# Designed miniproteins, single chains, continued (2): the designs that were tried, part 33

Each design is a single chain, and the fold is of that chain. pLDDT is the mean over its residues in the fold that is shown.

## One batch from the design tools (miniprotein)

Design m5125
Fold by ESMFold2-Fast:
Structure m5125 (fold): chain A 90 residues (1-90)
Amino acid sequence: LSEEDIKKLKELGFSDEQIKKLAELFKKLGIPEEYIVPIAEFLIKGLELTPEEVIEALELTLEKYGDEKDINLIIGKIIEEALKIKEEKE
């Protein structure tokens, strides 16, 4: 991750440890680093998730869809898991 990406993620509320975990999860999912900030921003600002909920959505996606290679499908599954987390709190 670039210094600019780290700064953006901190502005979204992520801690240094959470940013490290995000990078590891996106790498395991096979998603390029350039998608990390746009996806995190959408989940935090668009869906109003917390940093912890974003990490949970990524972990659940990796657990359920870790063998998937289609980046667009993986991104769709991250959003689906995030929406489920959001619904459980409402």
Scores: mean pLDDT 83

Design m5126
Fold by ESMFold2-Fast:
Structure m5126 (fold): chain A 82 residues (1-82)
Amino acid sequence: MELEVEKIDKYTFKVTNKETGKEIIIDTSKESPVEIARKLYYELGASIEDIIEALKKLVELLREEGRYEKAEELEKFIETLE
């Protein structure tokens, strides 16, 4: 599965399943890592490996925005999936 993660604003990101064209919106100011992962799994049909890759991309984007605390929270969650 090919998931594309793109920034809408400082807090909000779009994840697209490029094979199906399905999209979800992630609000990192409101949603926990578990809630984000569940959204990817249930709404996009992402595998665990695809979720890990998408979350790693999200971590990179959060660090570029200076949101280090949220990036660290997501990194710790990713470690529980590996």
Scores: mean pLDDT 83

Design m5127
Fold by ESMFold2-Fast:
Structure m5127 (fold): chain A 77 residues (1-77)
Amino acid sequence: MSMEELRRGSELANRAIAAHRAGDLEAARRAVEEALKDPNAASVALALLAMEATVSGDEELRKLVDEGAKRLDEILA
């Protein structure tokens, strides 16, 4: 992965976390969709979101991660 892909993935993960904490699940989904445009950035974003979901015990965030991971697997196939 390039440094740009790592940075973009981190920015999109932070955007999704902030949106989710604000109760804006639709904005969180849009951040994940934006990340999925680049498989490398998506991998970074989903890993960071999975860590946040695990630490927070947030089932809604976990579902967002699981759906994003499934879509990434489809893109990589």
Scores: mean pLDDT 81

Design m5128
Fold by ESMFold2-Fast:
Structure m5128 (fold): chain A 90 residues (1-90)
Amino acid sequence: SLPKLAPEEVLEMAVAATREGAAEAGIEVKIEADAAAATLTVTFTEDGVTYTVTLRATPLGVLPTAATSSDAAKDAQLKEDLAAYLAKVA
């Protein structure tokens, strides 16, 4: 069983995992960690469209809290998908 971690430790692990996953997928990502808020913001560009996802670190893992896209149609879909996901975990 995994021990219960401080959100700051979960954040550090999430940053490392995101970098490793991006490297394995061959994707260039910008990672911005805010230790005070316990949040991780990941920005990447695919086919000229920029995506930004914000994750919050909790003692049980990471939870997506926001998602945006530079493409209006994709931004609308991401926000709908995020709202549907959050409704299931409430």
Scores: mean pLDDT 79

Design m5129
Fold by ESMFold2-Fast:
Structure m5129 (fold): chain A 74 residues (1-74)
Amino acid sequence: SETDEFAKRLIREIYKQLTPEQREELLALLDAGASKEEVIEFAKKISKSVQDYLEGLFELGYTLEEIKALLEEY
């Protein structure tokens, strides 16, 4: 769907702003069962754009599990 393609674009933009170490930290956070709040706090340490992209995914109804799956595809 257009929503799924838009979500994939947001994930791509997030990856463009993450170092390999930050990507591993985010995946480990999600594996540990981090809340939306904890994931947003992680994003704030990186940039406003990463925060906005993650908040956008949550507003579209994406779960943390679905976001993790999209991130793991890369």
Scores: mean pLDDT 84

Design m5130
Fold by ESMFold2-Fast:
Structure m5130 (fold): chain A 64 residues (1-64)
Amino acid sequence: MSPVARRLIARAGERHGVDPQTIRDLVLRILENPLSREEVDELARKYNLDLEELDKIGVAILLG
Protein backbone atom coordinates (compact mmCIF):
# COMPACT_ATOMS: atom_id res chain seq x y z
CA MET A 1 0.00 0.00 0.00
CA SER A 2 1.29 3.48 -0.88
CA PRO A 3 2.71 5.75 1.88
CA VAL A 4 -0.06 8.29 1.10
CA ALA A 5 -2.82 5.67 1.56
CA ARG A 6 -1.22 4.46 4.82
CA ARG A 7 -1.06 8.02 6.16
CA LEU A 8 -4.69 8.79 5.24
CA ILE A 9 -5.86 5.54 6.90
CA ALA A 10 -3.87 6.29 10.08
CA ARG A 11 -5.27 9.85 10.28
CA ALA A 12 -8.87 8.70 9.67
CA GLY A 13 -8.51 6.03 12.38
CA GLU A 14 -7.13 8.55 14.88
CA ARG A 15 -9.77 11.16 14.00
CA HIS A 16 -12.77 8.79 14.23
CA GLY A 17 -11.48 6.41 16.93
CA VAL A 18 -11.45 3.42 14.55
CA ASP A 19 -8.69 0.82 14.20
CA PRO A 20 -6.61 1.65 11.07
CA GLN A 21 -6.71 -2.07 10.14
CA THR A 22 -10.53 -1.95 10.10
CA ILE A 23 -10.52 1.13 7.82
CA ARG A 24 -7.98 -0.50 5.45
CA ASP A 25 -9.96 -3.76 5.25
CA LEU A 26 -13.23 -1.87 4.68
CA VAL A 27 -11.83 0.27 1.83
CA LEU A 28 -10.11 -2.72 0.16
CA ARG A 29 -13.35 -4.74 0.39
CA ILE A 30 -15.30 -1.89 -1.26
CA LEU A 31 -12.69 -1.57 -4.05
CA GLU A 32 -12.61 -5.34 -4.78
CA ASN A 33 -16.35 -6.03 -4.38
CA PRO A 34 -18.34 -2.81 -4.74
CA LEU A 35 -21.20 -2.65 -2.25
CA SER A 36 -24.44 -0.76 -2.89
CA ARG A 37 -24.48 2.93 -1.92
CA GLU A 38 -26.79 2.07 0.99
CA GLU A 39 -24.48 -0.70 2.28
CA VAL A 40 -21.44 1.62 2.17
CA ASP A 41 -23.39 4.36 3.99
CA GLU A 42 -24.54 1.88 6.69
CA LEU A 43 -20.97 0.63 7.27
CA ALA A 44 -19.66 4.20 7.46
CA ARG A 45 -22.27 5.02 10.12
CA LYS A 46 -21.43 1.83 12.07
CA TYR A 47 -17.75 2.81 12.28
CA ASN A 48 -18.46 6.58 12.48
CA LEU A 49 -16.52 7.19 9.24
CA ASP A 50 -16.89 9.99 6.69
CA LEU A 51 -17.80 8.71 3.20
CA GLU A 52 -15.64 11.44 1.62
CA GLU A 53 -12.61 10.25 3.63
CA LEU A 54 -13.24 6.63 2.54
CA ASP A 55 -13.40 7.76 -1.12
CA LYS A 56 -10.15 9.76 -0.76
CA ILE A 57 -8.39 6.71 0.76
CA GLY A 58 -9.71 4.50 -2.07
CA VAL A 59 -8.35 6.92 -4.69
CA ALA A 60 -4.94 6.97 -2.91
CA ILE A 61 -4.82 3.14 -2.94
CA LEU A 62 -5.78 2.96 -6.64
CA LEU A 63 -3.24 5.62 -7.70
CA GLY A 64 -0.39 3.78 -5.95
Scores: mean pLDDT 74

Design m5131
Fold by ESMFold2-Fast:
Structure m5131 (fold): chain A 61 residues (1-61)
Amino acid sequence: MPSLEELIERILANATNEEKLKEEIERLSQHLKEHHADDEEAIKRAKAAVHEALEIQQRAK
């Protein structure tokens, strides 16, 4: 299982690939719920990464 940091990096690395970005976001969401449910910093970092990736994807359109 990849670490939180690896999942965040995968989201950013795949920001311009809509299909893969969707898969990585779902993977990150599941990981957060299973391993970081009460970790406010981890959740905040994940949300920031998702927001950045979606912004990159929107700009690419």
Scores: mean pLDDT 79

Design m5132
Fold by ESMFold2-Fast:
Structure m5132 (fold): chain A 64 residues (1-64)
Amino acid sequence: SEKIVEAAKKAEEEGDGTAGVAAAYEGLKHGDREGAIAGARAALKVPTNEGTRLLAERLLEEAE
């Protein structure tokens, strides 16, 4: 949980939408809803392409 949330914060700080998506996916795989939500939200806050945005939205819906 803590490691995934930290990865999400780092992704947002670095403007890395792909890293935010990766954090969300890892959170979902490990049953860490807080980490998954944090990762998806980080991905949505940074400049992303359309594919990354759609994936982040889907991951957020599955985590919630």
Scores: mean pLDDT 78

Design m5133
Fold by ESMFold2-Fast:
Structure m5133 (fold): chain A 83 residues (1-83)
Amino acid sequence: SLMDELQQLIDQKVDQIKQRLLKLRQEGKSDDQIRQEGLSQMHLQMSDIIAWMEAKGMSRSTIIQSTVELLDKVKEVLKQILS
């Protein structure tokens, strides 16, 4: 279903951000640099997913809920990596 495609897309974007941030940690980047990259990637991926949802004709309420889900998942990734 379209909702399953959206969930898969969110999960893929979260994993891409996680892999990017883990690579920065392996390269010895500071916690502040990792946090800034995480926020930057979150904004970039949020814009991309909003555009995808709009192209699919999804409701504004679904778009808002999905952006909140992406934000919460990225915050959790940052917590795990920066712990």
Scores: mean pLDDT 88

Design m5134
Fold by ESMFold2-Fast:
Structure m5134 (fold): chain A 69 residues (1-69)
Amino acid sequence: SREEKRREVIESSLELIRKSEEYFEEHREELRKLSKELLEKYKELLEKEETREKALENLLKYAEELSKK
């Protein structure tokens, strides 16, 4: 019975690890897509040297807000 309990714990732990990996991969893809969307929207501002810093600051703020989902 103790050995069966150990196997159950191991199997449950492996499933949890797998689910955690899927969760991180899912969020990574979402963040990558968002970054592309924001860059596309602000590419005109990024193209101009004078407005580039402001556009980057806005992108960083949006990324930080989204991480608080």
Scores: mean pLDDT 66

Design m5135
Fold by ESMFold2-Fast:
Structure m5135 (fold): chain A 63 residues (1-63)
Amino acid sequence: SSTPVKPVTREEVEAFARELGISPETVEKALVGLALGLSQRRVAEISGISVGAVSRIRKRFTE
């Protein structure tokens, strides 16, 4: 993967999902897509969220 991915806990995923107003499962799906090296646009498409939300998830958990 071009972007390093930090290990994340369910608790951290749930807290951030609440901050974004989405489900924890959506955040987990986005993290899996990012770990697979998918683009932010593609991750947004498969997760059903905005590219901006994917960018926030990436910044929080991978940077």
Scores: mean pLDDT 77

Design m5136
Fold by ESMFold2-Fast:
Structure m5136 (fold): chain A 95 residues (1-95)
Amino acid sequence: SPLEELKKLAKEGLEEILEIAKKHLSEEAYKEIEKVIEETLKKLDEAKTIEEVEAVLRKFISEVMEILEKHKADGAVQQEVAGILGEVLAAIRRA
């Protein structure tokens, strides 16, 4: 199913972001990102359409970028996270 493949791609992107956060961020910033990822994974499981998956991902992008800026994450880390999310979003828009 295209929907299930896009959910899988989104989940893989979120898991990659969690590993980046664990490696490069403070424990406080990591825990905030982990919480937002857990909430986003639940919403992805509940999504019934590709449009709902895109909406969930767009909200996640906003929330995670705000956390990165709040905790003054290195510009390289911010770019790496944005790149992963941009690729996932591009795949959803191609579907």
Scores: mean pLDDT 89

Design m5137
Fold by ESMFold2-Fast:
Structure m5137 (fold): chain A 79 residues (1-79)
Amino acid sequence: MKIEIELEAKNLLTAIGAAISIMGAGFEVGAEVKTEIGGLKLKATITGKNISEEQVKKIYERLKEMESIFKKIEVKEER
């Protein structure tokens, strides 16, 4: 399973905070996390062979907590 997250932040501190939060969520579910930051744009890829539906929901809940501080959030799931 692969989850791709693309974010556009309002400022650099928000972009850094998002990267840390997404990495934390990925580590909590035992997944591989790759994060790339280009200016105010953040791309994160979370890859795991055994990510459960409950663990995916936990990642989404963390993203929802940050929704108000971003200009754009896009999430794509690949099975």
Scores: mean pLDDT 71

Design m5138
Fold by ESMFold2-Fast:
Structure m5138 (fold): chain A 71 residues (1-71)
Amino acid sequence: MEAPSDEQIEQRARDLVEMSKRLTDEQLDEFMENLIKEGMPEELARELREALKAGDAEGVAEVLRRIAEHE
């Protein structure tokens, strides 16, 4: 009912960063393509991918907050 809490978003961001460190660039691209197919806006998926490649959990959290603001 309520939007995810900041703590939940930050936890998801850290989990995604750790997951992405275990993926090859090709596997990360496949993961991003699947998120787009499931309804993630392409522009936000690009920003998410860049933050994940940088290992920037704070940047990932900001993208996730923007996704939550748009549904």
Scores: mean pLDDT 77

Design m5139
Fold by ESMFold2-Fast:
Structure m5139 (fold): chain A 90 residues (1-90)
Amino acid sequence: SKLEELLEEFVKKVKEVAKKHLPKDVAEELIKKLDEILEKTKAGELSPYEGLEEIEELVQEAHEKTQNSEFAKEAHELFLEYVKKVEEAE
């Protein structure tokens, strides 16, 4: 679906931001969990909306562990971009 495609693009961008700003071990753990959420969404085990909620929780956890303001800022900007694209696709 279009929403699933938008979620996949969003996940790809979050992975790049994580690699850019987070310590390698934290980034690799986050990326693994993001891939698991995306696979569950593609399998129909999670709706795209449920997948987004789980991604928001993972991003918040990574921010709390690292206190990286640049990661938090860029991740937040990606969430705003994703929401706008979802609104335009509806």
Scores: mean pLDDT 83

Design m5140
Fold by ESMFold2-Fast:
Structure m5140 (fold): chain A 70 residues (1-70)
Amino acid sequence: SLAEKWAALPDAEALALARASGLPESVLALPTPALRGFLVQEARDYDLYGPEAFPEHLRAVIEYFLRALG
């Protein structure tokens, strides 16, 4: 699952992927544990509901993560 792949990433790799994904600076400025929690939660929602449950801009971010982690 996407959530399992995110949870397994080292912090440095997770932060690098997040910065490349197009997430807003306000999200990227979160402390590492909060940013990690946000990304794992979004990945869990994707695993449960699929891409159609997300607004268009977040769908693009999730699709980027699927390509980067697939």
Scores: mean pLDDT 78

Design m5141
Fold by ESMFold2-Fast:
Structure m5141 (fold): chain A 62 residues (1-62)
Amino acid sequence: GERDKKAAEAGKKGEDAGVRATIESGSAEVGQKVGNEETTKEAKKIGQSAEYAKEKARASPE
């Protein structure tokens, strides 16, 4: 649904931010933390939890 798509996009933005942070810092741990924080921020903008956004992103927009 529309909410699931927005949640998946929020989770995808978090994953992308985490990857960028990993490349810039050279640390997967930093990337994971940045990705989690970004997912939380993006999920909050659409009224969803970070966990929900991550789950929908992993499922891919089917």
Scores: mean pLDDT 77

Design m5142
Fold by ESMFold2-Fast:
Structure m5142 (fold): chain A 67 residues (1-67)
Amino acid sequence: MDGGTISRILEELKKEIPSLSEEQLNEIGRMLRQGKSAEEIGEYLKRKYGLSDEQIEKIKEIIDKYS
C-alpha cells in the first residue's frame, strides 16, 4: 500500500475514532506499510491496547474501504 493511501486511512481513523492516540495511529500506519491485513491489525490493537470490538470493527471497515 502506498504512503498516500496510508495517510488517507490515518486521517479517516482520526476523524471517525477520535479516541485513538497518536501512538496507536503510528502503529496502524507501520503495520499498513508492512502489508498487514485489517484483520491482523485489529487483532494486534485488541491484544496490545484493549480496544473494544466496536472500535476494532470500525478500524477494519475503514482499512478495507481503501484495499
Scores: mean pLDDT 84

Design m5143
Fold by ESMFold2-Fast:
Structure m5143 (fold): chain A 91 residues (1-91)
Amino acid sequence: MEKEKEEEKRKEELAELLGQYAYNVSKVPSELLAESFYEAVRELPIEEVKKIERALLSPTSVEDEENRALGEKIFGRAAKILAERLAKLKA
């Protein structure tokens, strides 16, 4: 249970960090961004979550090509989730 709680917390923290980053370029409410990123991150293995965290906090600790591929995957997924959530709010 302790390990599962820590993994869940890390995914939530990463989602918030990604949401804050995306807010700086889109000006979409940070809460909505964080929720969308959380859904995208929740589907990832914890090892990929750790790699994305390292890329954001210590860019030199990851390979550029692998970091780019993970970024494209997570941002693409979050963008799709965000678009669906925005469509529901507009309705």
Scores: mean pLDDT 63

Design m5144
Fold by ESMFold2-Fast:
Structure m5144 (fold): chain A 70 residues (1-70)
Amino acid sequence: SVEEIREETLRRLEELAARASPEQQAELAEAKEEFEKELELMEKLGVPVEEIRRFAERRLEGIELWLEAQ
């Protein structure tokens, strides 16, 4: 379900935040809010759950790469 995808993604973001600097944690909090808004929009538009899952996975990968580049 969309809620399960949200919970899993937020848990993984929390794990990333635990390894981040205080400045990176602030940017991660902003990314989390943006992700939540995008999930809500996709759910409202009736996007298939599997497509939402792939979106969440790509988002996490992008955030991990961003943290490593900083």
Scores: mean pLDDT 80

Design m5145
Fold by ESMFold2-Fast:
Structure m5145 (fold): chain A 79 residues (1-79)
Amino acid sequence: LVAAGREAIARGDVDRAVMIAQRLVSQGDYKAAAELADAVLAVDPDHANAQGVLGVAYEKLGKTELSEELFKKAKELIE
């Protein structure tokens, strides 16, 4: 699944990569979800949905401070 997400990023389809990262979160694979969301943010640092996915993954991994900052940044981009 992570490989498919990275292929999506390579093709410029960051929205598909974010959908795959969301699926990884639903499967409990928070580390893989965080890695894929971070890869999206490397090419599109202002992608609000990717910041949201990374925030959820970090929260589940016990990195609450980092997840709160990412949710704040995502809100600033939308609002």
Scores: mean pLDDT 76

Design m5146
Fold by ESMFold2-Fast:
Structure m5146 (fold): chain A 89 residues (1-89)
Amino acid sequence: ELERELEEARRRYEEAAREFDKALQAYFADPNDKEKQLELIKAGRKAVEALDELAETLRRVGLDEEAERVRRQREGLLKGIEALEKEME
């Protein structure tokens, strides 16, 4: 059932987004802590993966406009994670 797959993809993204927000708050509390920086990068990459799954599922159920919006959100998040990784070099 495609509706169930969409609900599961939304739930996975919501969970990943909550973990990302938690890691982001820890990072802002101490931005120079390398462990918190790595945790934020890991949480962000998991959120990117969840957004990829969500976008694909949205496309399969015919919600192409929402899938495109999710893809744009994914691109923005990925750029932020890559910028943080570059600053850690």
Scores: mean pLDDT 86

Design m5147
Fold by ESMFold2-Fast:
Structure m5147 (fold): chain A 94 residues (1-94)
Amino acid sequence: SELLERIERALELLKKGGENKDKELALKGVEELRELGEELLSQGTEAGERLGGLLLEAAERAEEAIEKGDFEKVVEIAEETRERIRELSLELGS
């Protein structure tokens, strides 16, 4: 619950940054996703590895999109990642 709330906050920052073309705000979302992803990978669990990998991939893709000024892609990445997390949470039974 608390972990999912932290992830949702990071994705919301990323989405708002993309919608507002606010590079600073979008990068804050990237930073929070990266920190959460690294934290999850450090747990040494299969669930943490899958979720952490997903968050780090999203952070990398979003950072590339921000660098290119493709804010529409930043919004797409945030929405796609939210959906992928929902699917993974259902698959893992939690």
Scores: mean pLDDT 86

Design m5148
Fold by ESMFold2-Fast:
Structure m5148 (fold): chain A 85 residues (1-85)
Amino acid sequence: MLSPSLVERIKRLVAEAEKLTAGVEARNQAEVDEILASLPEEVQLAVELAEAIRNKDVEKVREIAEQLPELSDEDIESLIALTKA
């Protein structure tokens, strides 16, 4: 199991990705793209995971979460539960 602080960080990235996608489709897309491109690979995957959770795409959440080296099966199940909520 991941440390509670890392799980909390992932949950915050979910909330941040939701804010980033809200209303950005018509503006600031270039800034969003720049931010994503500048992030470490793990953080980029976490942002993609957060977007999949926002879109309630359970299959995509599982696919991305499996690519994160620090996530256990239990952590992936927790993220899927968050997606369904």
Scores: mean pLDDT 64

Design m5149
Fold by ESMFold2-Fast:
Structure m5149 (fold): chain A 90 residues (1-90)
Amino acid sequence: PLETVTTTSYTPILANKGETVTVVASWRADIPGSGLVAETELAATDGNAGDITLGERQDTTLVGQFTNTSDSSRVSLQVTTTFRGRPLEL
């Protein structure tokens, strides 16, 4: 069965207004040799606004930067990774 599976994690950080932090999101899939595709997104939560700049995407790692633009120093980063399998054709 080729289905979409989404996983979400929340990571609390402390960042002052105007502070930039580097975020590294890593994922692993134990399905060898398949046409499995992984897509990862970053978002700030907990009522904070921020600028997210995504860097180079690799098969198992996404590096990005987050700059806090809000007056709150408490930030929760949400990482969502979606795994998609290719249709199986016989």
Scores: mean pLDDT 61

Design m5150
Fold by ESMFold2-Fast:
Structure m5150 (fold): chain A 73 residues (1-73)
Amino acid sequence: SLADELIARARAAGDTGLAETVEILKEKNLQDYILAVGYAHFGLTSPEAETALKNIGEQSRADREAARAALAQ
């Protein structure tokens, strides 16, 4: 799996903290975050990684907009 590849790459680079983070993301089945780690830390660009980054960004924007709407009531 992509998660297993990222864990192997992180451990080969001596980044045990990153490897442990990806293991947790794999256990929780957080696919968008696994793709985002591959992009940010290993330069793995793909349409799926770009979609994952957009999804994470849009969720952050939606949460901020919902907070503003709640404060207006």
Scores: mean pLDDT 75

Design m5151
Fold by ESMFold2-Fast:
Structure m5151 (fold): chain A 60 residues (1-60)
Amino acid sequence: SPLLEEALAAIDKAIAEGKTVSEIRQLLVDLYRRAKAAGVPDDEVFKAFSAAYEYLLERE
């Protein structure tokens, strides 16, 4: 999924920049809002961000 690829890349970049989990969650929420505004279907958005959130939890 292009949206999942973008979300995972954003997480990796944020981790490399030393951002906190809270900052990364805010970044994911912003990405989620932009995807919905761009007309990405809710099901695709939900699946992509659910997977991205699981990926982020592995950091903890």
Scores: mean pLDDT 81

Design m5152
Fold by ESMFold2-Fast:
Structure m5152 (fold): chain A 81 residues (1-81)
Amino acid sequence: MDDETLKRIVDVSARVVASLPSEEQKRQALISTAANMLSLGASEERVKKAVQEIAKKAGLTLSDEEAEKIVKEAKEKLETG
């Protein structure tokens, strides 16, 4: 995945996450975005950083542990369907 595509995904996803009414919906949107980035060939480390940037732009604080859990759930989502 190129940097321009990643930046576009981050910008669009941050706006979507910011517009969602519940914390659970925001979390699910982050998982879906992470799964999409992984499916496009981004590394786990790159996806983790992108998820943290999306959360930051959406006004959320996301710890390294929380970001790692989102990436793990995104991987499971891709493996299970």
Scores: mean pLDDT 80

Design m5153
Fold by ESMFold2-Fast:
Structure m5153 (fold): chain A 102 residues (1-102)
Amino acid sequence: MKEEERKLVIERTALALRGIGLGLNPELVLKIANGDEEAIKKLEEYEDFVDRLVDDVVAGRISLDQGEARLREYLRELGSSEFAIDLAVIGFRSMVALRLQR
């Protein structure tokens, strides 16, 4: 495999694994793994959304419950299952808790 192709495969695999951990639906994750630019853009937009949402909760601009509700709505619009959404909410709570421990 050429070095360029190897790097691309590693980056796509890493993005797909992040998508799984963040509660994205399996169809979208598979598209990310295959290098679909629209799917990768949706992951990037979702990661930016989560980062802003964590910052808003940590700064006290919104409550944890409000943050969780917004996350659940965003993932439902992306077509995530309720099971994946529940896992994503657990991850979100962990991100907020880790930021507050500093």
Scores: mean pLDDT 80

Design m5154
Fold by ESMFold2-Fast:
Structure m5154 (fold): chain A 68 residues (1-68)
Amino acid sequence: SKIDEVARKAEELIKEVKELAKTKNDVATYVSAGIMEGAVSLARKQGDLAELEKILKDSEELKKKLKK
């Protein structure tokens, strides 16, 4: 389903963000990624595709900032 596909992509990106934050000792970004994990779980349970797509986009932007 579209919900499962978007949620999976968001979960994968959030894991990458957490790994990068650990490498850079960026505690604030690591905590933010943890909050986003909770948001994905809730949005997936509620079937909120729009919220999942927002989280996916926010995760992509956060990853880009960490790579600068």
Scores: mean pLDDT 83

Design m5155
Fold by ESMFold2-Fast:
Structure m5155 (fold): chain A 71 residues (1-71)
Amino acid sequence: MFSPEQRRELGKLAQMVDDKAPREEIKKRVQEFADKNNLPEDVKEEMLKLVETLPPWQAFQEIAGLFGDHL
């Protein structure tokens, strides 16, 4: 279950996707969030791959799921 702080950060990520932020900015935000929450490097790599390969909202949903599994 996400903390209020984690939900706020995910909300910012969702807003970046909705605002069509550059992929590089979205990747940087995902890396920062993963590092802040001490996620394994392989999980972080999978999240970055999702940002590059999936449509923006599908990528966000998959990434949110991975955060939910590991937080």
Scores: mean pLDDT 77

Design m5156
Fold by ESMFold2-Fast:
Structure m5156 (fold): chain A 61 residues (1-61)
Amino acid sequence: SLEELFERAIAGAVLQDIKLGMSAREAVRRVAEEAGLSPATVTRIFKRVTGVSPREYAESI
């Protein structure tokens, strides 16, 4: 669905920012600002798509 594609794009952007050396908090805030979403919404989407929090993901790589 379009919603599923959107959520994957949001999660993917956060993943890329973390891989580029951003903290999880900075990555979430940047993506939230660009997407017009709250940081809390981006964090929920990320957990739904990946099964882990952005912070947990950053600590795993």
Scores: mean pLDDT 89

Design m5157
Fold by ESMFold2-Fast:
Structure m5157 (fold): chain A 72 residues (1-72)
Amino acid sequence: MTKEELRAEAEADVAEVEAALPTAAEMSVEEQVGLILRAVAAIYLAERAGDEELKKRAEELLKELLEIMKKS
């Protein structure tokens, strides 16, 4: 897997989590866990790609998801 492929996968995971975030509080626990796993994968992939901004974006999404789960 190339650095560009890692970045592209991280961007895709971030985009999916961002799109789902407004309705995440209404999702099942299984769906919320799925989003958390995507956010964690995005952090890992962004770090391996050396994209600090993408990593920070993924980390903020993970924080938001964890807050939603705490309220659920």
Scores: mean pLDDT 82

Design m5158
Fold by ESMFold2-Fast:
Structure m5158 (fold): chain A 68 residues (1-68)
Amino acid sequence: SEPPFDLEEYKETLLAGLRKLGAPEELIEEVEKAESFEELMEIEIRAAKELLGMSEEQVEELKKLLKE
């Protein structure tokens, strides 16, 4: 049987998180084009660096901006 954690499941999880945080379209497109777990992990690390570069206040402000 196929493993319970599939490439598409990882993509869906990552895309949901990135879209909710308002990630750039370029980053969303990279995730959609990724064909391997290694590519997805590298994209996730880059996204985390961008998010880590933002303080908790900035992340919260971004969430409010996306709702308004």
Scores: mean pLDDT 67

Design m5159
Fold by ESMFold2-Fast:
Structure m5159 (fold): chain A 56 residues (1-56)
Amino acid sequence: MEDFEKAKELVKKATGFEPESPVEIYAEAMYLKRQGKEDEANEILELVDKYLEKLK
């Protein structure tokens, strides 16, 4: 799924950390929100939600 790959890439670019799972992506997005990077965090969360909705 391209949405997952894009979310992972955005987290790595923003934090330097490479997440291994959707749960880790959520954790990093929440961290970014607390750091004031709300636009980046919301974009990541939207991509992860889109990925999870299409996953069985």
Scores: mean pLDDT 78

Design m5160
Fold by ESMFold2-Fast:
Structure m5160 (fold): chain A 79 residues (1-79)
Amino acid sequence: SAADIEPLLAALDDADRAVQVAAAVALAKTLKEHPELVVEPLRAYIPTLRSPFARAVLAGLLRELRTPVGLELAELLDK
């Protein structure tokens, strides 16, 4: 559900880089398995994402999925 995704989105701006990486990996996996749970919340969150590190990690993981929606979201992360 969206409530399960919100903590992962918040963790992208965590003070601990290991937490940021774990959140990015979990979001990329959920996007691959259940895009309907992640696409809209992630698209809404990306403009508020503060960490350049989390942006770069998540963008790389989403590009590795080789899906149209993953590439669209990775482009938003590069802005």
Scores: mean pLDDT 85

Design m5161
Fold by ESMFold2-Fast:
Structure m5161 (fold): chain A 63 residues (1-63)
Amino acid sequence: MREEIESLVVDGVIDREGIERLAELLGVDPEALARALDTDGDGVVDRAEWERFWRELERGLLP
């Protein structure tokens, strides 16, 4: 799962297709996931935002 998720990161960024795929793997709503990851509000998820989200998910702090 983690390796599959990391394969969605291109040049340190997860695009919209990657977010949709990630949401499918996690069984969550892609729009809710995008909002949780895109703290900058620019429509792009960078590596730092992705790493933070992954740590929170592993600790069970995110739904």
Scores: mean pLDDT 65

